# Designed miniproteins, single chains, continued (3), part 52

Each design is a single chain, and the fold is of that chain. pLDDT is the mean over its residues in the fold that is shown.

## One batch from the design tools (miniprotein)

Design m9784
Fold by ESMFold2-Fast:
Structure m9784 (fold): chain A 87 residues (1-87)
Amino acid sequence: SKLEELEELLEEAEELLENVDKYSDEEIWQRVEEILERVRELLKDDPVLLEALETMEKDIRSEKDPRKRVQATILLIQLIVKELKER
């Protein structure tokens, strides 16, 4: 399901945070972008969540600290999961 795939992406982002010091800043940025693209694809049938995602993506991409960028990505996915569960 969409929720299961989002929870898997959350686990992937949490694993990235645990290993953030093992990667270069460029590798962290690329991995965050890959996660964000997969989140976008899962939300393609929800225009309201897509608009919210686009706004939050700009804030994430402006974060220069790789650890904080991953943390912001985790928070984004957590908020989306919460919204989808609270119908």
Scores: mean pLDDT 85

Design m9785
Fold by ESMFold2-Fast:
Structure m9785 (fold): chain A 66 residues (1-66)
Amino acid sequence: MLDEEKKEIAVEFLMEKLGLSREDAETVLELLDYDPTRLEAFLTKFAHLSPEEARRLTEELLERLE
């Protein structure tokens, strides 16, 4: 589970990269069960991104969190 600081970083990342509102970004994190490694599967299934784009964004998020 993400701590509050990492959760905020993830919310801001999703707002910046996917153009989401803060409310929508928070909802996405809840759907991921606050596990950023699940982002790739979420992006391909629900955001209809290419596998390459989804992987790149997931890697960028993981890099930003650590």
Scores: mean pLDDT 80

Design m9786
Fold by ESMFold2-Fast:
Structure m9786 (fold): chain A 93 residues (1-93)
Amino acid sequence: MMEEVKKRLEEMKERFKQAAERAAKAAEALREAGDYESVREIAEIYGEAVAALGEAYRNIDDPEKALEYLKQAEEKLKELEEAIRRAEERVKK
């Protein structure tokens, strides 16, 4: 179980890295377009996702709690990826 949690944490780190890079590019394009509301939305979801992932790391010695926080982080990451996708579509015009 602990090994499974560590593997999932590593997978989440990679997904967060990719999402952070995409979010940064999307935020730049949104700022150039004057869409500050979408920039705020992406930043808020990103913060929530990072907080959940941080809780998973803090509870790594408690696999059940770590998995619960990992599920929360995964859901927030999906919300973030969807917000980024919508922003990317809008800036393409």
Scores: mean pLDDT 81

Design m9787
Fold by ESMFold2-Fast:
Structure m9787 (fold): chain A 63 residues (1-63)
Amino acid sequence: LTEEQREYIREVVEKALPVLSTLSGRALETVLRIMAREVSEELGIPVEVALEAIREVLEELLK
């Protein structure tokens, strides 16, 4: 991922953080999958790459 793509993903996750921090298990996975699809379409990257980047950013923000 480029720095610009990583910044975009960070912004998306930060905006969703109040909701994401209240979710766990299957509900969290469902929302992350939806976000990954939207990010994938916006940035032109594979959904799996978008999902991994979203998870990494979320873990950083929750620490």
Scores: mean pLDDT 82

Design m9788
Fold by ESMFold2-Fast:
Structure m9788 (fold): chain A 56 residues (1-56)
Amino acid sequence: YDAYLDEEAKKAGLSDAELEAIRKAIDVEGLYSKEDITTLVTVAKRGREDSAARRA
C-alpha cells in the first residue's frame, strides 16, 4: 500500500507532513484498501485547498 499512497499523494500535491499524517491514520484505523487510501488523500487535498482559499 505504501507505493500506492506515495503515488496518490504526489498526484494530489500533498506535503511530506500531510503524507505522514495519512500513514499514521491508516496504521491507527487499519485502513489498508486502495479505496480508503484514495479517500484519505482526497480529504487531505481538499483541506489544503480550503485552507488556501480561506487565506486568500
Scores: mean pLDDT 70

Design m9789
Fold by ESMFold2-Fast:
Structure m9789 (fold): chain A 66 residues (1-66)
Amino acid sequence: HHMEEKEREGRRKVAERTAQAMADLAKYTGSEKIVEGGRNIADEIGKRIGPEYGEEFRAALDAALA
């Protein structure tokens, strides 16, 4: 149980860091294509890995863009 939680937390941190980097890059470049790419990645994560992981990435991206 604790190992599964640690792995989930590690994945969450990677998602948050990736989302933040994408948001920062979008703000720096002014490119809507980067925002669209981030949303597409969230959708693909949800389809291939699991909807909870796609939602985590999308939430992190939305928070970073705010």
Scores: mean pLDDT 75

Design m9790
Fold by ESMFold2-Fast:
Structure m9790 (fold): chain A 73 residues (1-73)
Amino acid sequence: MKISSVFELSERERQVADLILAGLSQKQIGEVLGISQSTVSKITKRIMEKTGTKDKEELQKWVMRSLFDAGLG
């Protein structure tokens, strides 16, 4: 299931996913994590492949839904 895939993300992918949820750009995420924007872009694409989302907005909605399903809403 897509919800369970957040627990299957690597440490780096999890860090990037959290910053995407915070609304940061790929450049800002790279600056925060000390990695290149190109690396952030590749990691973001892998997260989208694992979650089955097609863009950054869908990924944010997926994470928000996951948090809501966990009883936080």
Scores: mean pLDDT 71

Design m9791
Fold by ESMFold2-Fast:
Structure m9791 (fold): chain A 80 residues (1-80)
Amino acid sequence: SREEFLAEVLAEIDAHRDRLLSRVTDPEAKAHLELIAAFAKREVERLVADPSVTEEQVRAHYERLLAAMDRHTAGLVGAA
């Protein structure tokens, strides 16, 4: 079901967040990562609530959000 699909995707975002958090020690970077994850979950919930959006489209958007989380996390711990 669409409800089961939403639960699965949200769990995947949480798992990805937890993996990234395990690699970060800086409190500011951790807080920022949690904010990005919360944003990603909100966006997925919004997309799934729209019946015109397919699960395939949600998956594609979700994959882009995970990539954005990776880039943001790298940016926070990277040297300028």
Scores: mean pLDDT 78

Design m9792
Fold by ESMFold2-Fast:
Structure m9792 (fold): chain A 88 residues (1-88)
Amino acid sequence: MEEVLKLIDEAEKLLEEGKIAEAIQKVNEAVKILEDNKIEPDEELKQRLLDAVTKLAKELAKERGLEVTEEQAIEGAKAALEGSGIKV
């Protein structure tokens, strides 16, 4: 669990530095740890994952010249996490 939180913190730092691809890799690694160990995250960890993936979705859209609403980014993040077995 602590390792998953550390990966999310690292992803947020990478996003602040504009390293979107590396941030995506850190989030994917965190999700993979949860999936491989069949750990259901608590509500706090679910919210942190949702926030990180929402930020990633917004930064990725911005890099591609797309404007998305907060609601669209959140729904996209939820869909991505649910596709990985994380219920948010």
Scores: mean pLDDT 78

Design m9793
Fold by ESMFold2-Fast:
Structure m9793 (fold): chain A 116 residues (1-116)
Amino acid sequence: MLSEAEVLERFRERVEKLAEETLKLVKEKIKNKDYKGAIKTLDEFEEEVNRLAKEVLPHLSPELRRQLEAALGKIGMRLNEVKKMIENKDPDAVTELNKMVEEMKRLLDALLEAAR
């Protein structure tokens, strides 16, 4: 049986890799004026993160589960804000997406430290 720290470390690694790949693809789609494709890429990212979280949540203590759910809620709200900016063709959309990815990394790092 994996420890809570091992489960969260694997979750963190997978989510961070997905975020970096998603950021690159969204940036390219916006550069090509494919705003619908950029939004679809963010929707697919959110679906995959939620799928990975469902695999992890049953293995966590109630406290860590609450912290992960809170982190996912914040990430989801930020993603919706970025999607709205992309729909409005806001030039700051990529900057806000970068800030969201960095905030996500900080939240996941804090969660992993709490599990150690």
Scores: mean pLDDT 86

Design m9794
Fold by ESMFold2-Fast:
Structure m9794 (fold): chain A 92 residues (1-92)
Amino acid sequence: SELEELVKEIEELFARLKELFEEVRELLDKVEPSKEELARFIALKLEFIGLELEFEQAVERKDLEKLKRLKKELEELEKELEELLEKLKERV
């Protein structure tokens, strides 16, 4: 039960993050980003890919504690991506 609920919550987080990455990418095309902003976006994207791989492994192993940690890391990534999105919107 707890494992299935966590997996569902994490899958919903991944879906939201994919939408946020597309929104940020679209704004980057409009606002002529700084090298720092572009590097930040790339770093967040690489972090996201790493978390996807960790999620697949944690589900396979039924590692409840790792899934809880992954959920927190995804929520932190969501916040960082939202902060980047907000900053870019100010420049439109």
Scores: mean pLDDT 88

Design m9795
Fold by ESMFold2-Fast:
Structure m9795 (fold): chain A 72 residues (1-72)
Amino acid sequence: MDLAEQTAQNLAQTYDAKLVSRSVSDDGVITLKLENPENNSSATVTYRDGRLTINYTYYVDGQKQSSSIERE
């Protein structure tokens, strides 16, 4: 939980985004959602059993893009 929360806070500071939701599933998956209203970008941080996944949605030259990073 702490690692996912720290990652979300670091993303919020770096991209001027705000943490808009956090949830924990029955399977123990922690999901944190971040949004930047100024540029309509968002990030989803998922943490399970030492694995951290960050999914980004952002805009480049007016086109919607997405990328994913996984760490274990």
Scores: mean pLDDT 74

Design m9796
Fold by ESMFold2-Fast:
Parts: structure tokens; sequence; C-alpha cells
Structure m9796 (fold): chain A 73 residues (1-73)
């Protein structure tokens, strides 16, 4: 339903907000480190890839939770 889609979208935005905040903190730590510029770029790329995966995993978990609630209704 439209109501369910709105609720799922809102929950996903809230859940991924903490991942974005953690990504920003990790990138700041890498930039402040004594690593070489090439090592910093590699580490930042890895952090971004991990953040994207975590956001996808959280969105999937929320979708499964909503599906379970509908199955029990």
Amino acid sequence: SRQQAIEETAAAIIATGDVVDQEIRKIREIKASDLSEDEKQAAIKQVKAQAAQLSADKSRALQEQFAQKQAQA
C-alpha cells in the first residue's frame, strides 16, 4: 500500500543516517592519520564500500521486519 511504502521509506532514511555519520567520522580519522596519500585514498574507498553495504543490509532487514508484521496480521 502507499502508507506501507511511506513508512518503509521513512524507516530506511532513519536507519541509514547513523551509517552516514560513522562514514564521515572514519574518513576524518583516516585524513588525520600518518598514512601515505595513496594509503588514505585506498582506506577511504574501503570505508565508503563498507558503508554502502551496511546501508543495503539495514534496508533489507527493515523490509523483512515489515513483511513479518504483515504475515502475522
Scores: mean pLDDT 76

Design m9797
Fold by ESMFold2-Fast:
Structure m9797 (fold): chain A 55 residues (1-55)
Amino acid sequence: MLSEEELEKLKESAFKLGKDVGAEAAVQLVTREVGHLLTEEELEEVIKAAREGGK
């Protein structure tokens, strides 16, 4: 559903969120906020970015 540009931007935001609040909290927030709007594959990519940010 997202373009590559939109997905990349969302991943960058998720990474920053992970850095700010930690991986676990960022994954919960991302899933809650955009989980309904993303395909399973898109959500996995965004969650991965959030976890990387939280390291």
Scores: mean pLDDT 79

Design m9798
Fold by ESMFold2-Fast:
Structure m9798 (fold): chain A 59 residues (1-59)
Amino acid sequence: DTGGISIRTEDGRLAGMSSVNGSKEVSDKLFEPTIEVTQRAAEAIRAGESREFSASVSL
């Protein structure tokens, strides 16, 4: 499964690919708009609706 999200803040504070379990930890450190994007992506991956998702985050 190639599904995942790559999340980068402007300073690269949070970087890497998320798994289903990793989404919660990422949410603890992200800004609200970023959290919304990551949660939506994780939900889609869990449901199998989207196996490939990439998101770029700009503050």
Scores: mean pLDDT 46

Design m9799
Fold by ESMFold2-Fast:
Structure m9799 (fold): chain A 73 residues (1-73)
Amino acid sequence: SEKEALFELMLDSAVRVVAVSGNAEAAIQLLRLLLDYGASEEDIKRGLEERAKELSPEQQERLRQVWEEFERE
């Protein structure tokens, strides 16, 4: 569905922003936008964990820190 395709695109964008640039603030804004579009925190977390499997250990740690900061807000 178009809604599912948008969800995947936004998750891919958030992961890429963190993995390539380390821009936590931009990634958190994308994750918040996913919540506004009706995604649950559980769905977002699952999507991030699936994508983390393809990242280096350093990139996985950056993504984990972004998720922890997102949960605090």
Scores: mean pLDDT 82

Design m9800
Fold by ESMFold2-Fast:
Structure m9800 (fold): chain A 56 residues (1-56)
Amino acid sequence: MKEEKIAELQKKLNDVLKKGNEEFRKAAGDPAKRLEVMKKLVEETSKLVKEINEVK
């Protein structure tokens, strides 16, 4: 079912967000590192969100 695939992608999205938030916190006080972490998060989350929307 498409709902099952959405649930799998949602779990991946949550994992990416959790890890990214931890990395972002560790980069406190380093703007260059924070930008790198944010850029990676945007790319990975955009990809997963697009896949979720395509399944719907």
Scores: mean pLDDT 79

Design m9801
Fold by ESMFold2-Fast:
Structure m9801 (fold): chain A 67 residues (1-67)
Amino acid sequence: MEKELEELRKKKMEEAFEKALEVAASTPYDEKALEEIREEIEEAKKRANEEQLKLLEDVEKLLDAAK
């Protein structure tokens, strides 16, 4: 059950991150939206297992590169 919720949460986070990148690319840079995604990643890392942590780190690196 936890594993199913973790996979779903991971997928939702990836989708939200992708949308944030598209907003930053297609409109004037939306720093606030990127900050919100970053905060969500930090909170998720506190309860992430090792596999989720690697995924969140990858997303965080992409977010930092976009900044």
Scores: mean pLDDT 64

Design m9802
Fold by ESMFold2-Fast:
Structure m9802 (fold): chain A 58 residues (1-58)
Amino acid sequence: SSSQEQLIADLEKAREEMLKKKEELLKNPSDIRNQLLALLYEFVIGSSEYLIERLKEK
């Protein structure tokens, strides 16, 4: 559906923005706080990808 297509597009955009934030955090490899936050972003990105794939299956 068109609503589902819009939701997929919004989630993909959010995923791209989170990936950019994760890369910024990893620019300082000695900062443990940034490494932990990058792992949190990775978890959220993975969850978003899972939702996108489930939506695409319908």
Scores: mean pLDDT 79

Design m9803
Fold by ESMFold2-Fast:
Structure m9803 (fold): chain A 58 residues (1-58)
Amino acid sequence: GLTEIPGVDEEVARRLRAAFGGDPDRIFRTSLDNLASIPGVDRRVAERIKEYFRRLRE
């Protein structure tokens, strides 16, 4: 799940689900800046989140 991404704990995973409804396509389509605006998500974590969802689409 989301908590397998380095830098994503249960609280960050909960915030991601709240912001994007857990929809992988919404997370993949959003900007890095928009992801990094979530408390607990810096740019490096945002890039890792993007890569995780990119792999799920393959």
Scores: mean pLDDT 79

Design m9804
Fold by ESMFold2-Fast:
Structure m9804 (fold): chain A 67 residues (1-67)
Amino acid sequence: MMQERVDAAVEFLEKAKKEGKISDIEEIANRVLNILDSDEELEEFYKRAKEILSEDEFKELEEAIKK
C-alpha cells in the first residue's frame, strides 16, 4: 500500500540521518527509489523528508533521485 511504502522510506531516511550516513546520498536515493513504486509515493515522501532534513540535505537528496 502507498502509505506503508512511504513510511518505510521515511523511516530509512530518519535512521540514516540519526546514524550520520546522510553523506551517502546516492545510496539513500537508490534505497528510497527501490522502496517507492509511484510518482505519488515519491511526492508524499518529499513532503515528509522536508520535515526531517535540512534545506541543503533535502536538495542533495532530490537531485540524486532526479538522475
Scores: mean pLDDT 78

Design m9805
Fold by ESMFold2-Fast:
Structure m9805 (fold): chain A 63 residues (1-63)
Amino acid sequence: MSKKIEEARKELEAFVDERIQKAKENGDEVTVKALEAAREPIVRGDFFEARRIRNKVLEEYKK
């Protein structure tokens, strides 16, 4: 991977980790699991796939 993609990935990873930490502090376990499942596509910058995975996890936990 190019150096620029790695830097962007690191910044995005930190952002996602911050969102997960905030959800944990709020006791929102479902959001934590959804964000953890979507973390990889978010870090890759594939927000469309990240949203699909997050929604799938949320739907599964609502059943």
Scores: mean pLDDT 74

Design m9806
Fold by ESMFold2-Fast:
Structure m9806 (fold): chain A 95 residues (1-95)
Amino acid sequence: KKKELLEKIKELLREIIEELLKKGLLTEEEAKELLEKLENAETPEELLLVLNDILAEFIRIAAKRGWDGEQIEEELSKLKEILEEIDKLLKELKK
């Protein structure tokens, strides 16, 4: 069901935001803004915008912290699995 897919995607995006906030890869201010955008999202396009904002902030903070390649690869590997699940659900929601 379309509504169930939407809620599942929002759940996964919330998990990413919370995990990144816990790791200091998002500020509390950015996390609150992203969560607000996420709660208001009703379309696949709006969910993709939230995802893009999450990834942009992650990259910005990682670069600012001077992360080495191994540390970046480890975090990207964790995100890749969740992102792959989100992509599948978004494709189902687009129908």
Scores: mean pLDDT 79

Design m9807
Fold by ESMFold2-Fast:
Structure m9807 (fold): chain A 96 residues (1-96)
Amino acid sequence: SLLELTFGFIFNLLNIPYKEVPVADIEEVEVDPNLSDREIMDLLLKAISYLFTPGKEEEARKYFGKIVAYYKARGDEENAELVKQLYALLLSYRKE
């Protein structure tokens, strides 16, 4: 719910239909499955911040991998795919 609202906000801000964004292959990283919605959102914001911080690209990738693993562990495949799409989208902007 919170993640879907956040993705909707980000993609609306960028004027991009998220359904048209390619899915990225992200290595799943072990994560605490009992994180709260607030904690997972904080982790996502940190991952995005690290992605745009020089020298922190591998740390960013690991944090995105933790978020994907979190949603998969909960059976939430839809949100796991949205996280992968967000990562692919942000990488595209970082290279341009």
Scores: mean pLDDT 71

Design m9808
Fold by ESMFold2-Fast:
Parts: C-alpha cells; structure tokens; sequence
Structure m9808 (fold): chain A 98 residues (1-98)
C-alpha cells in the first residue's frame, strides 16, 4: 500500500536507469510489472529554457522495470524533453485486472 520511492534517470526515448531506491527488495518484486504513480522532476540535463520550467513540478508516471531492478521504461504525462530527466517517483503496482 505505501508507494515505493525511486530516483530515476530518464532518457528522451523513455529508457530509465535506477539511481536510488529506499527499498531495493520492493523494487525487485515489481520487476516485469506495470507500475504507476507520481514523479517530481528534479533536474533536466541539456533541455531548453522552456523545458527547465518543468523542474520542481509533479507529473503522472507509468512504467515497467526490468528483472535486474536497475533499468526500465517509463512514460510521463509531459511533452517529451530533448534532455535527460532526473526524477523522484512514488510508484505502486498497476494490475491489468483494473
């Protein structure tokens, strides 16, 4: 029930690398599952000045983590930035059964 806190580096193509997590075992248990939640943009590396205005804002996130618990693919409800995003996300498992 408590959301998992994870810090991610997200590339413009949606590929993500796990930088930090409060619970590595919980992240491993989510491997291969769809997750949903909220993400705060902490930093944008190499984005335009308009994209920098997104820093400090919260967005909806959906994604899936690989079995290694270190990589994944994520989508944010945000226009695709030209730079790399560093985000802090709070994630819960999404069930296909709704």
Amino acid sequence: MAPLRVRLLVKPDGSATVLETEDPAALQALAGKTVIGTARVLEIVGGSPEEQALVGKDFLIVGTFAADGRTGTVGLAIPKPSGDLIIEARLVPALDAA
Scores: mean pLDDT 78

Design m9809
Fold by ESMFold2-Fast:
Structure m9809 (fold): chain A 69 residues (1-69)
Amino acid sequence: MTEEELRRLIAEALAIAGSTPLDEAVKKFAERTGVSEEVARALLEAAPDILAGKPISETPYGEELEKLR
């Protein structure tokens, strides 16, 4: 998965999370993308920093997010 594709998934995840409890958003995102619930949770928690332009490797979840690249 490219960084651009990952950023698009993160933006979509934030849109879901804005109207849904985090645990439900994690499940919906995992089902939609095929990633594990653990990876989906890491993406949702890191999403604000990543969308603000922070490199994925500099987030607390960098190792989990690298599995998608």
Scores: mean pLDDT 69

Design m9810
Fold by ESMFold2-Fast:
Parts: C-alpha cells; structure tokens; sequence
Structure m9810 (fold): chain A 87 residues (1-87)
C-alpha cells in the first residue's frame, strides 16, 4: 500500500517512469538479497532513490541531490500516512 502510493505521488511530481521503475527494481533486489524491510522502509527507499536518480541524470550538484533526497523522504512520509488512513 504505502509503496504503491509513493509511486503514484512520484508520478504526480513529474518523476519519469524510468527512474521510478529503476528504484522499484533496486528495492526488490535488496529484499531478495535478504534485507528485512517493512512497507514504510520500502516506500522511503523507493522515493529517495527515484528522486536521487532523476536529479543525478540532470547533473544536479550536492545541494540538488540533498534536496532530492529530502523530497523523497517527504513523499514517503505522505504515502505512509495515506496508507494508514486506508486501514
């Protein structure tokens, strides 16, 4: 739930699907490799990775990357709160 909401929020924010899918695959690979991530941790990693990849592709410097990571955390927090409302 939270991960799916995070994906939708990233799409609404204009993040290209390419970066969202790359982040999703990376999180799935970590879980398959034995990382014990809960739904909230998966959503945070996915959102942060997607926005960081997008910023890096644009050639953003350290400040731009830091902003992307902060934005990703905010999106993940929103997704978790929305998922909790649906329970």
Amino acid sequence: MATEIAVELLREAGVPEEFIEAARAEVEALVAGGWDLDEEEKAELLARLALAREAAARGEDGDGLAEALRRGREIAREAVERARELE
Scores: mean pLDDT 80

Design m9811
Fold by ESMFold2-Fast:
Structure m9811 (fold): chain A 65 residues (1-65)
Amino acid sequence: SLIAQIQQLIALNRQAAKEMRDAAAEYEKKKEDVRSYILALFYEAVAGGTEYVVERLEKKLEQLQ
């Protein structure tokens, strides 16, 4: 069903965002290195964007149920 497909997309993207957050945290531990600083920022930005999409999908699911 459409609802089941959206639920699967939410779960997969939530996991991806968590992995990006974990990667950002590891790079932040080495932020004195410019490359690590840049990578931490990129992973945080990607995680934030992914979390925003998940939030929007969850709101749409509420409207469909």
Scores: mean pLDDT 86

Design m9812
Fold by ESMFold2-Fast:
Structure m9812 (fold): chain A 70 residues (1-70)
Amino acid sequence: GTEWAQQQIDELAPQVAERTGLSVETARQILELAYSYGMSPGVIARKLGLSVDTVTRAIVTAGELASERQ
């Protein structure tokens, strides 16, 4: 459900921010757009005014952290 996805994003966003040098708010927005809305890294980068490399790194970092927790 939506609550589970939001909780996962809330837990991952601070960790992604720490590993990527992004703000927690920016990391949260990237993860929400990627995981809740299924947007591609290029679309997210354009929407948030970030580089595609930055967005891709945040998504990859979140995936690695999520895999460790499973």
Scores: mean pLDDT 79

Design m9813
Fold by ESMFold2-Fast:
Structure m9813 (fold): chain A 70 residues (1-70)
Amino acid sequence: MKKKADEYAERALKDLERASEIAKEAGRWLEENLSPREAAVYTSYISLSAAARTADEIIEERRKKREELE
């Protein structure tokens, strides 16, 4: 029972980590290639960075709770 839920959660976390990394990399690319035309897009980059941090915190919090269950 819990085994299957745990496997699903682990896959979801990996997907979340991948999404977070993509967001961070997109932000870096925008920052390095920022142009006057991309000023508005840069604002979106800031939002993506915040979302990536939140995702990272969720991943870490889940990892810690896993250890506490032991």
Scores: mean pLDDT 66

Design m9814
Fold by ESMFold2-Fast:
Structure m9814 (fold): chain A 89 residues (1-89)
Amino acid sequence: MTKEEYINALKKLKELMEQHSREELVRLIAEALGFDPDSPGARRLAEETLKSLEEIIKDYEAGKPEDEIFQKMKELEGVIRALLELAEK
């Protein structure tokens, strides 16, 4: 993703987190990871992923350098992309 695409993804992630409950977000993330959202193992992995996404948003709001934010987003690029695609349906 380009830096502009990361900023747009970050904005969409903030909207997603504001529009959905924690339980709904965990389900969407589990599906984005390619797992059954009703699986306890998938739910744990999704909760850990959600915490990482929450930290990225918090870091951005705290004014951390964009390159550090984008590096963290790059590590989660696949799940971010899949999550945003699922959220559009």
Scores: mean pLDDT 79

Design m9815
Fold by ESMFold2-Fast:
Structure m9815 (fold): chain A 74 residues (1-74)
Amino acid sequence: GEAEGRAALEEGKKHKAQGDEAFAKGDYLEAVRHYGAARKHYEKSIELGTDVDEARANLEEVDANLRKIAEKLN
């Protein structure tokens, strides 16, 4: 329901923030772990139709940072 979708969006934001902190510190493995969790929560928010535009925008930022990390690990 709507409450479940909002909870998923908020969990996604928490994990994105933790991933962003790890990324800024150069802790790429920790960043990947948190960004992976953020992706799952944002996808759930989108699936439930909750704040889809915000969830999509945050998911795109997560995916962009994951691509940057992949480039650094190669």
Scores: mean pLDDT 88

Design m9816
Fold by ESMFold2-Fast:
Structure m9816 (fold): chain A 77 residues (1-77)
Amino acid sequence: SAAEERIRIAEEAARRVAALGATVLAREMKQAARDNPEKTAEYARNAAAMAESLGLTEAARILREAADRMEKIAKEA
């Protein structure tokens, strides 16, 4: 399902972001995906903006890519 695919994308992005040391952002993304899959793309975009403001450029890139993929799925569902 579209919801399952979004959760999978969010969890993969969270895992990658956690590997970079941004564990709080990773935890929040994983929780957002569980609580409201439909808003996960929005949370990923907000998390990316926060990561960028903190100088976490690689984490921000991962989160933006995840948001773009989740938004595409939402439009096609």
Scores: mean pLDDT 80

Design m9817
Fold by ESMFold2-Fast:
Order: C-alpha cells, then sequence, then structure tokens
Structure m9817 (fold): chain A 96 residues (1-96)
C-alpha cells in the first residue's frame, strides 16, 4: 500500500540522516546540505502534487556528495540507503 511505501521511505531517510550526522569526515556545511536535499526529496516524492523527477534529482545531488567520502564503509552504507530510497520513490510514482 502507498502508506507502507511512504513509511519505508521516511525510515530509510531517517537512517541516512543519522549516518550523515554521525560522520566525522563531513563538514557541518556538507551535512546540512545533504540533509536539506534528503528533506527536499521527501517533500517532492511524498507531497501533493508529487514531483518524482525532481525528487530523484535531489537524491542525485546527495549521491555526488557521498562519492567524495574517504570512508569506504560509510560511502557503501549511504549508497545502499540512497538506492533503496530511489527504488521506493519510483514505486510510489508508478502507483500514483
Amino acid sequence: RLVELQEQIRALVDQARALIQADTGLSDAQKARMIALLDNALALALGSPVHQELALGALRRVRDIVATLSDAAARAQLTALLDQIEALIRQIGELL
């Protein structure tokens, strides 16, 4: 159901936010930008009207910052979460 997909996306974004805030290699400015982009992606993906392509664009900007991380484990974890968020956003777009 749509509500279950929305709850899954929120949970994954909360996990990504926690990992970003805990990261010691990211500056406060980079953390703030990544969190703002994730919040924007949620608003675009789950709002009314839904803006799927703009939401995916915001996630791409988060991916660009993640690619600069020197910690391979943190980079892999964040990439996996972003992949899951993207897949769920696409599924919501297909249901609406």
Scores: mean pLDDT 82

Design m9818
Fold by ESMFold2-Fast:
Structure m9818 (fold): chain A 64 residues (1-64)
Amino acid sequence: STMDQMRAVNDRMVAIAREQVRLSLEKREAERAGKDTSEIDKKMEELTEQMLALSREYQALLAA
C-alpha cells in the first residue's frame, strides 16, 4: 500500500519533470525569437509548486 502510493507520487513527479523540460525548451526558443516568456514562466512556476507538494507527500510516506 505505502509502496504503491510512493510509486504513484514518483510517477507524477516524473511526468511533471518531463513537462518542465518541454517548457524549458519552449522558453529557450521564445527567448531566441525575442518573444515574451511570461506565460511560460508562469506555467513553470505552477509546475514547481506542484513538484514541491508531491515532494512533501513523498517525505510524509517515508516518515510513516
Scores: mean pLDDT 88

Design m9819
Fold by ESMFold2-Fast:
Structure m9819 (fold): chain A 64 residues (1-64)
Amino acid sequence: SKEELIKYIKENWSKLTFEQAKKIAEALGGSDNLYLLPVDLGRKLPTLTDEQIEKLKEALESKE
């Protein structure tokens, strides 16, 4: 679900690769600062489209 995906990203942020973090920021329409990404996720949660959710899933699946 949408909430489970956001929770996973927030709880596992320190375990994500730099490339995964960058792709997540790009999926959200360009967070100007990766350090603010968890805050941006909380702010954008109610407005995320199905396409944005799919891009977030794809970013998490990139195990580099």
Scores: mean pLDDT 66

Design m9820
Fold by ESMFold2-Fast:
Structure m9820 (fold): chain A 90 residues (1-90)
Amino acid sequence: AAYTSDQVTSNADMLNNANHDQIINAFRQSLDDNNQTINDTQQSQIDNQLRNSQNVDQTITIIGGFLGSRGISIDTIRNIISTTGIRAVQ
């Protein structure tokens, strides 16, 4: 699954609520695609953090920090971010 037609094209672009909903849904699907399971408390925490992210750079940082704190490998984190459809302009 990917964050597709409404994908931001720059890491500095401001995210709106529709972008947040798409990113959250794509992130949940990406976790499933990568055989990662999180509990309801962790889902609520990450969802709130993602809804408060201002731009793509902050979103990537939040996802990376959340998954890294769980001991998930850097390569798996990169795959999850990529599958979520978050794309850097650079």
Scores: mean pLDDT 68

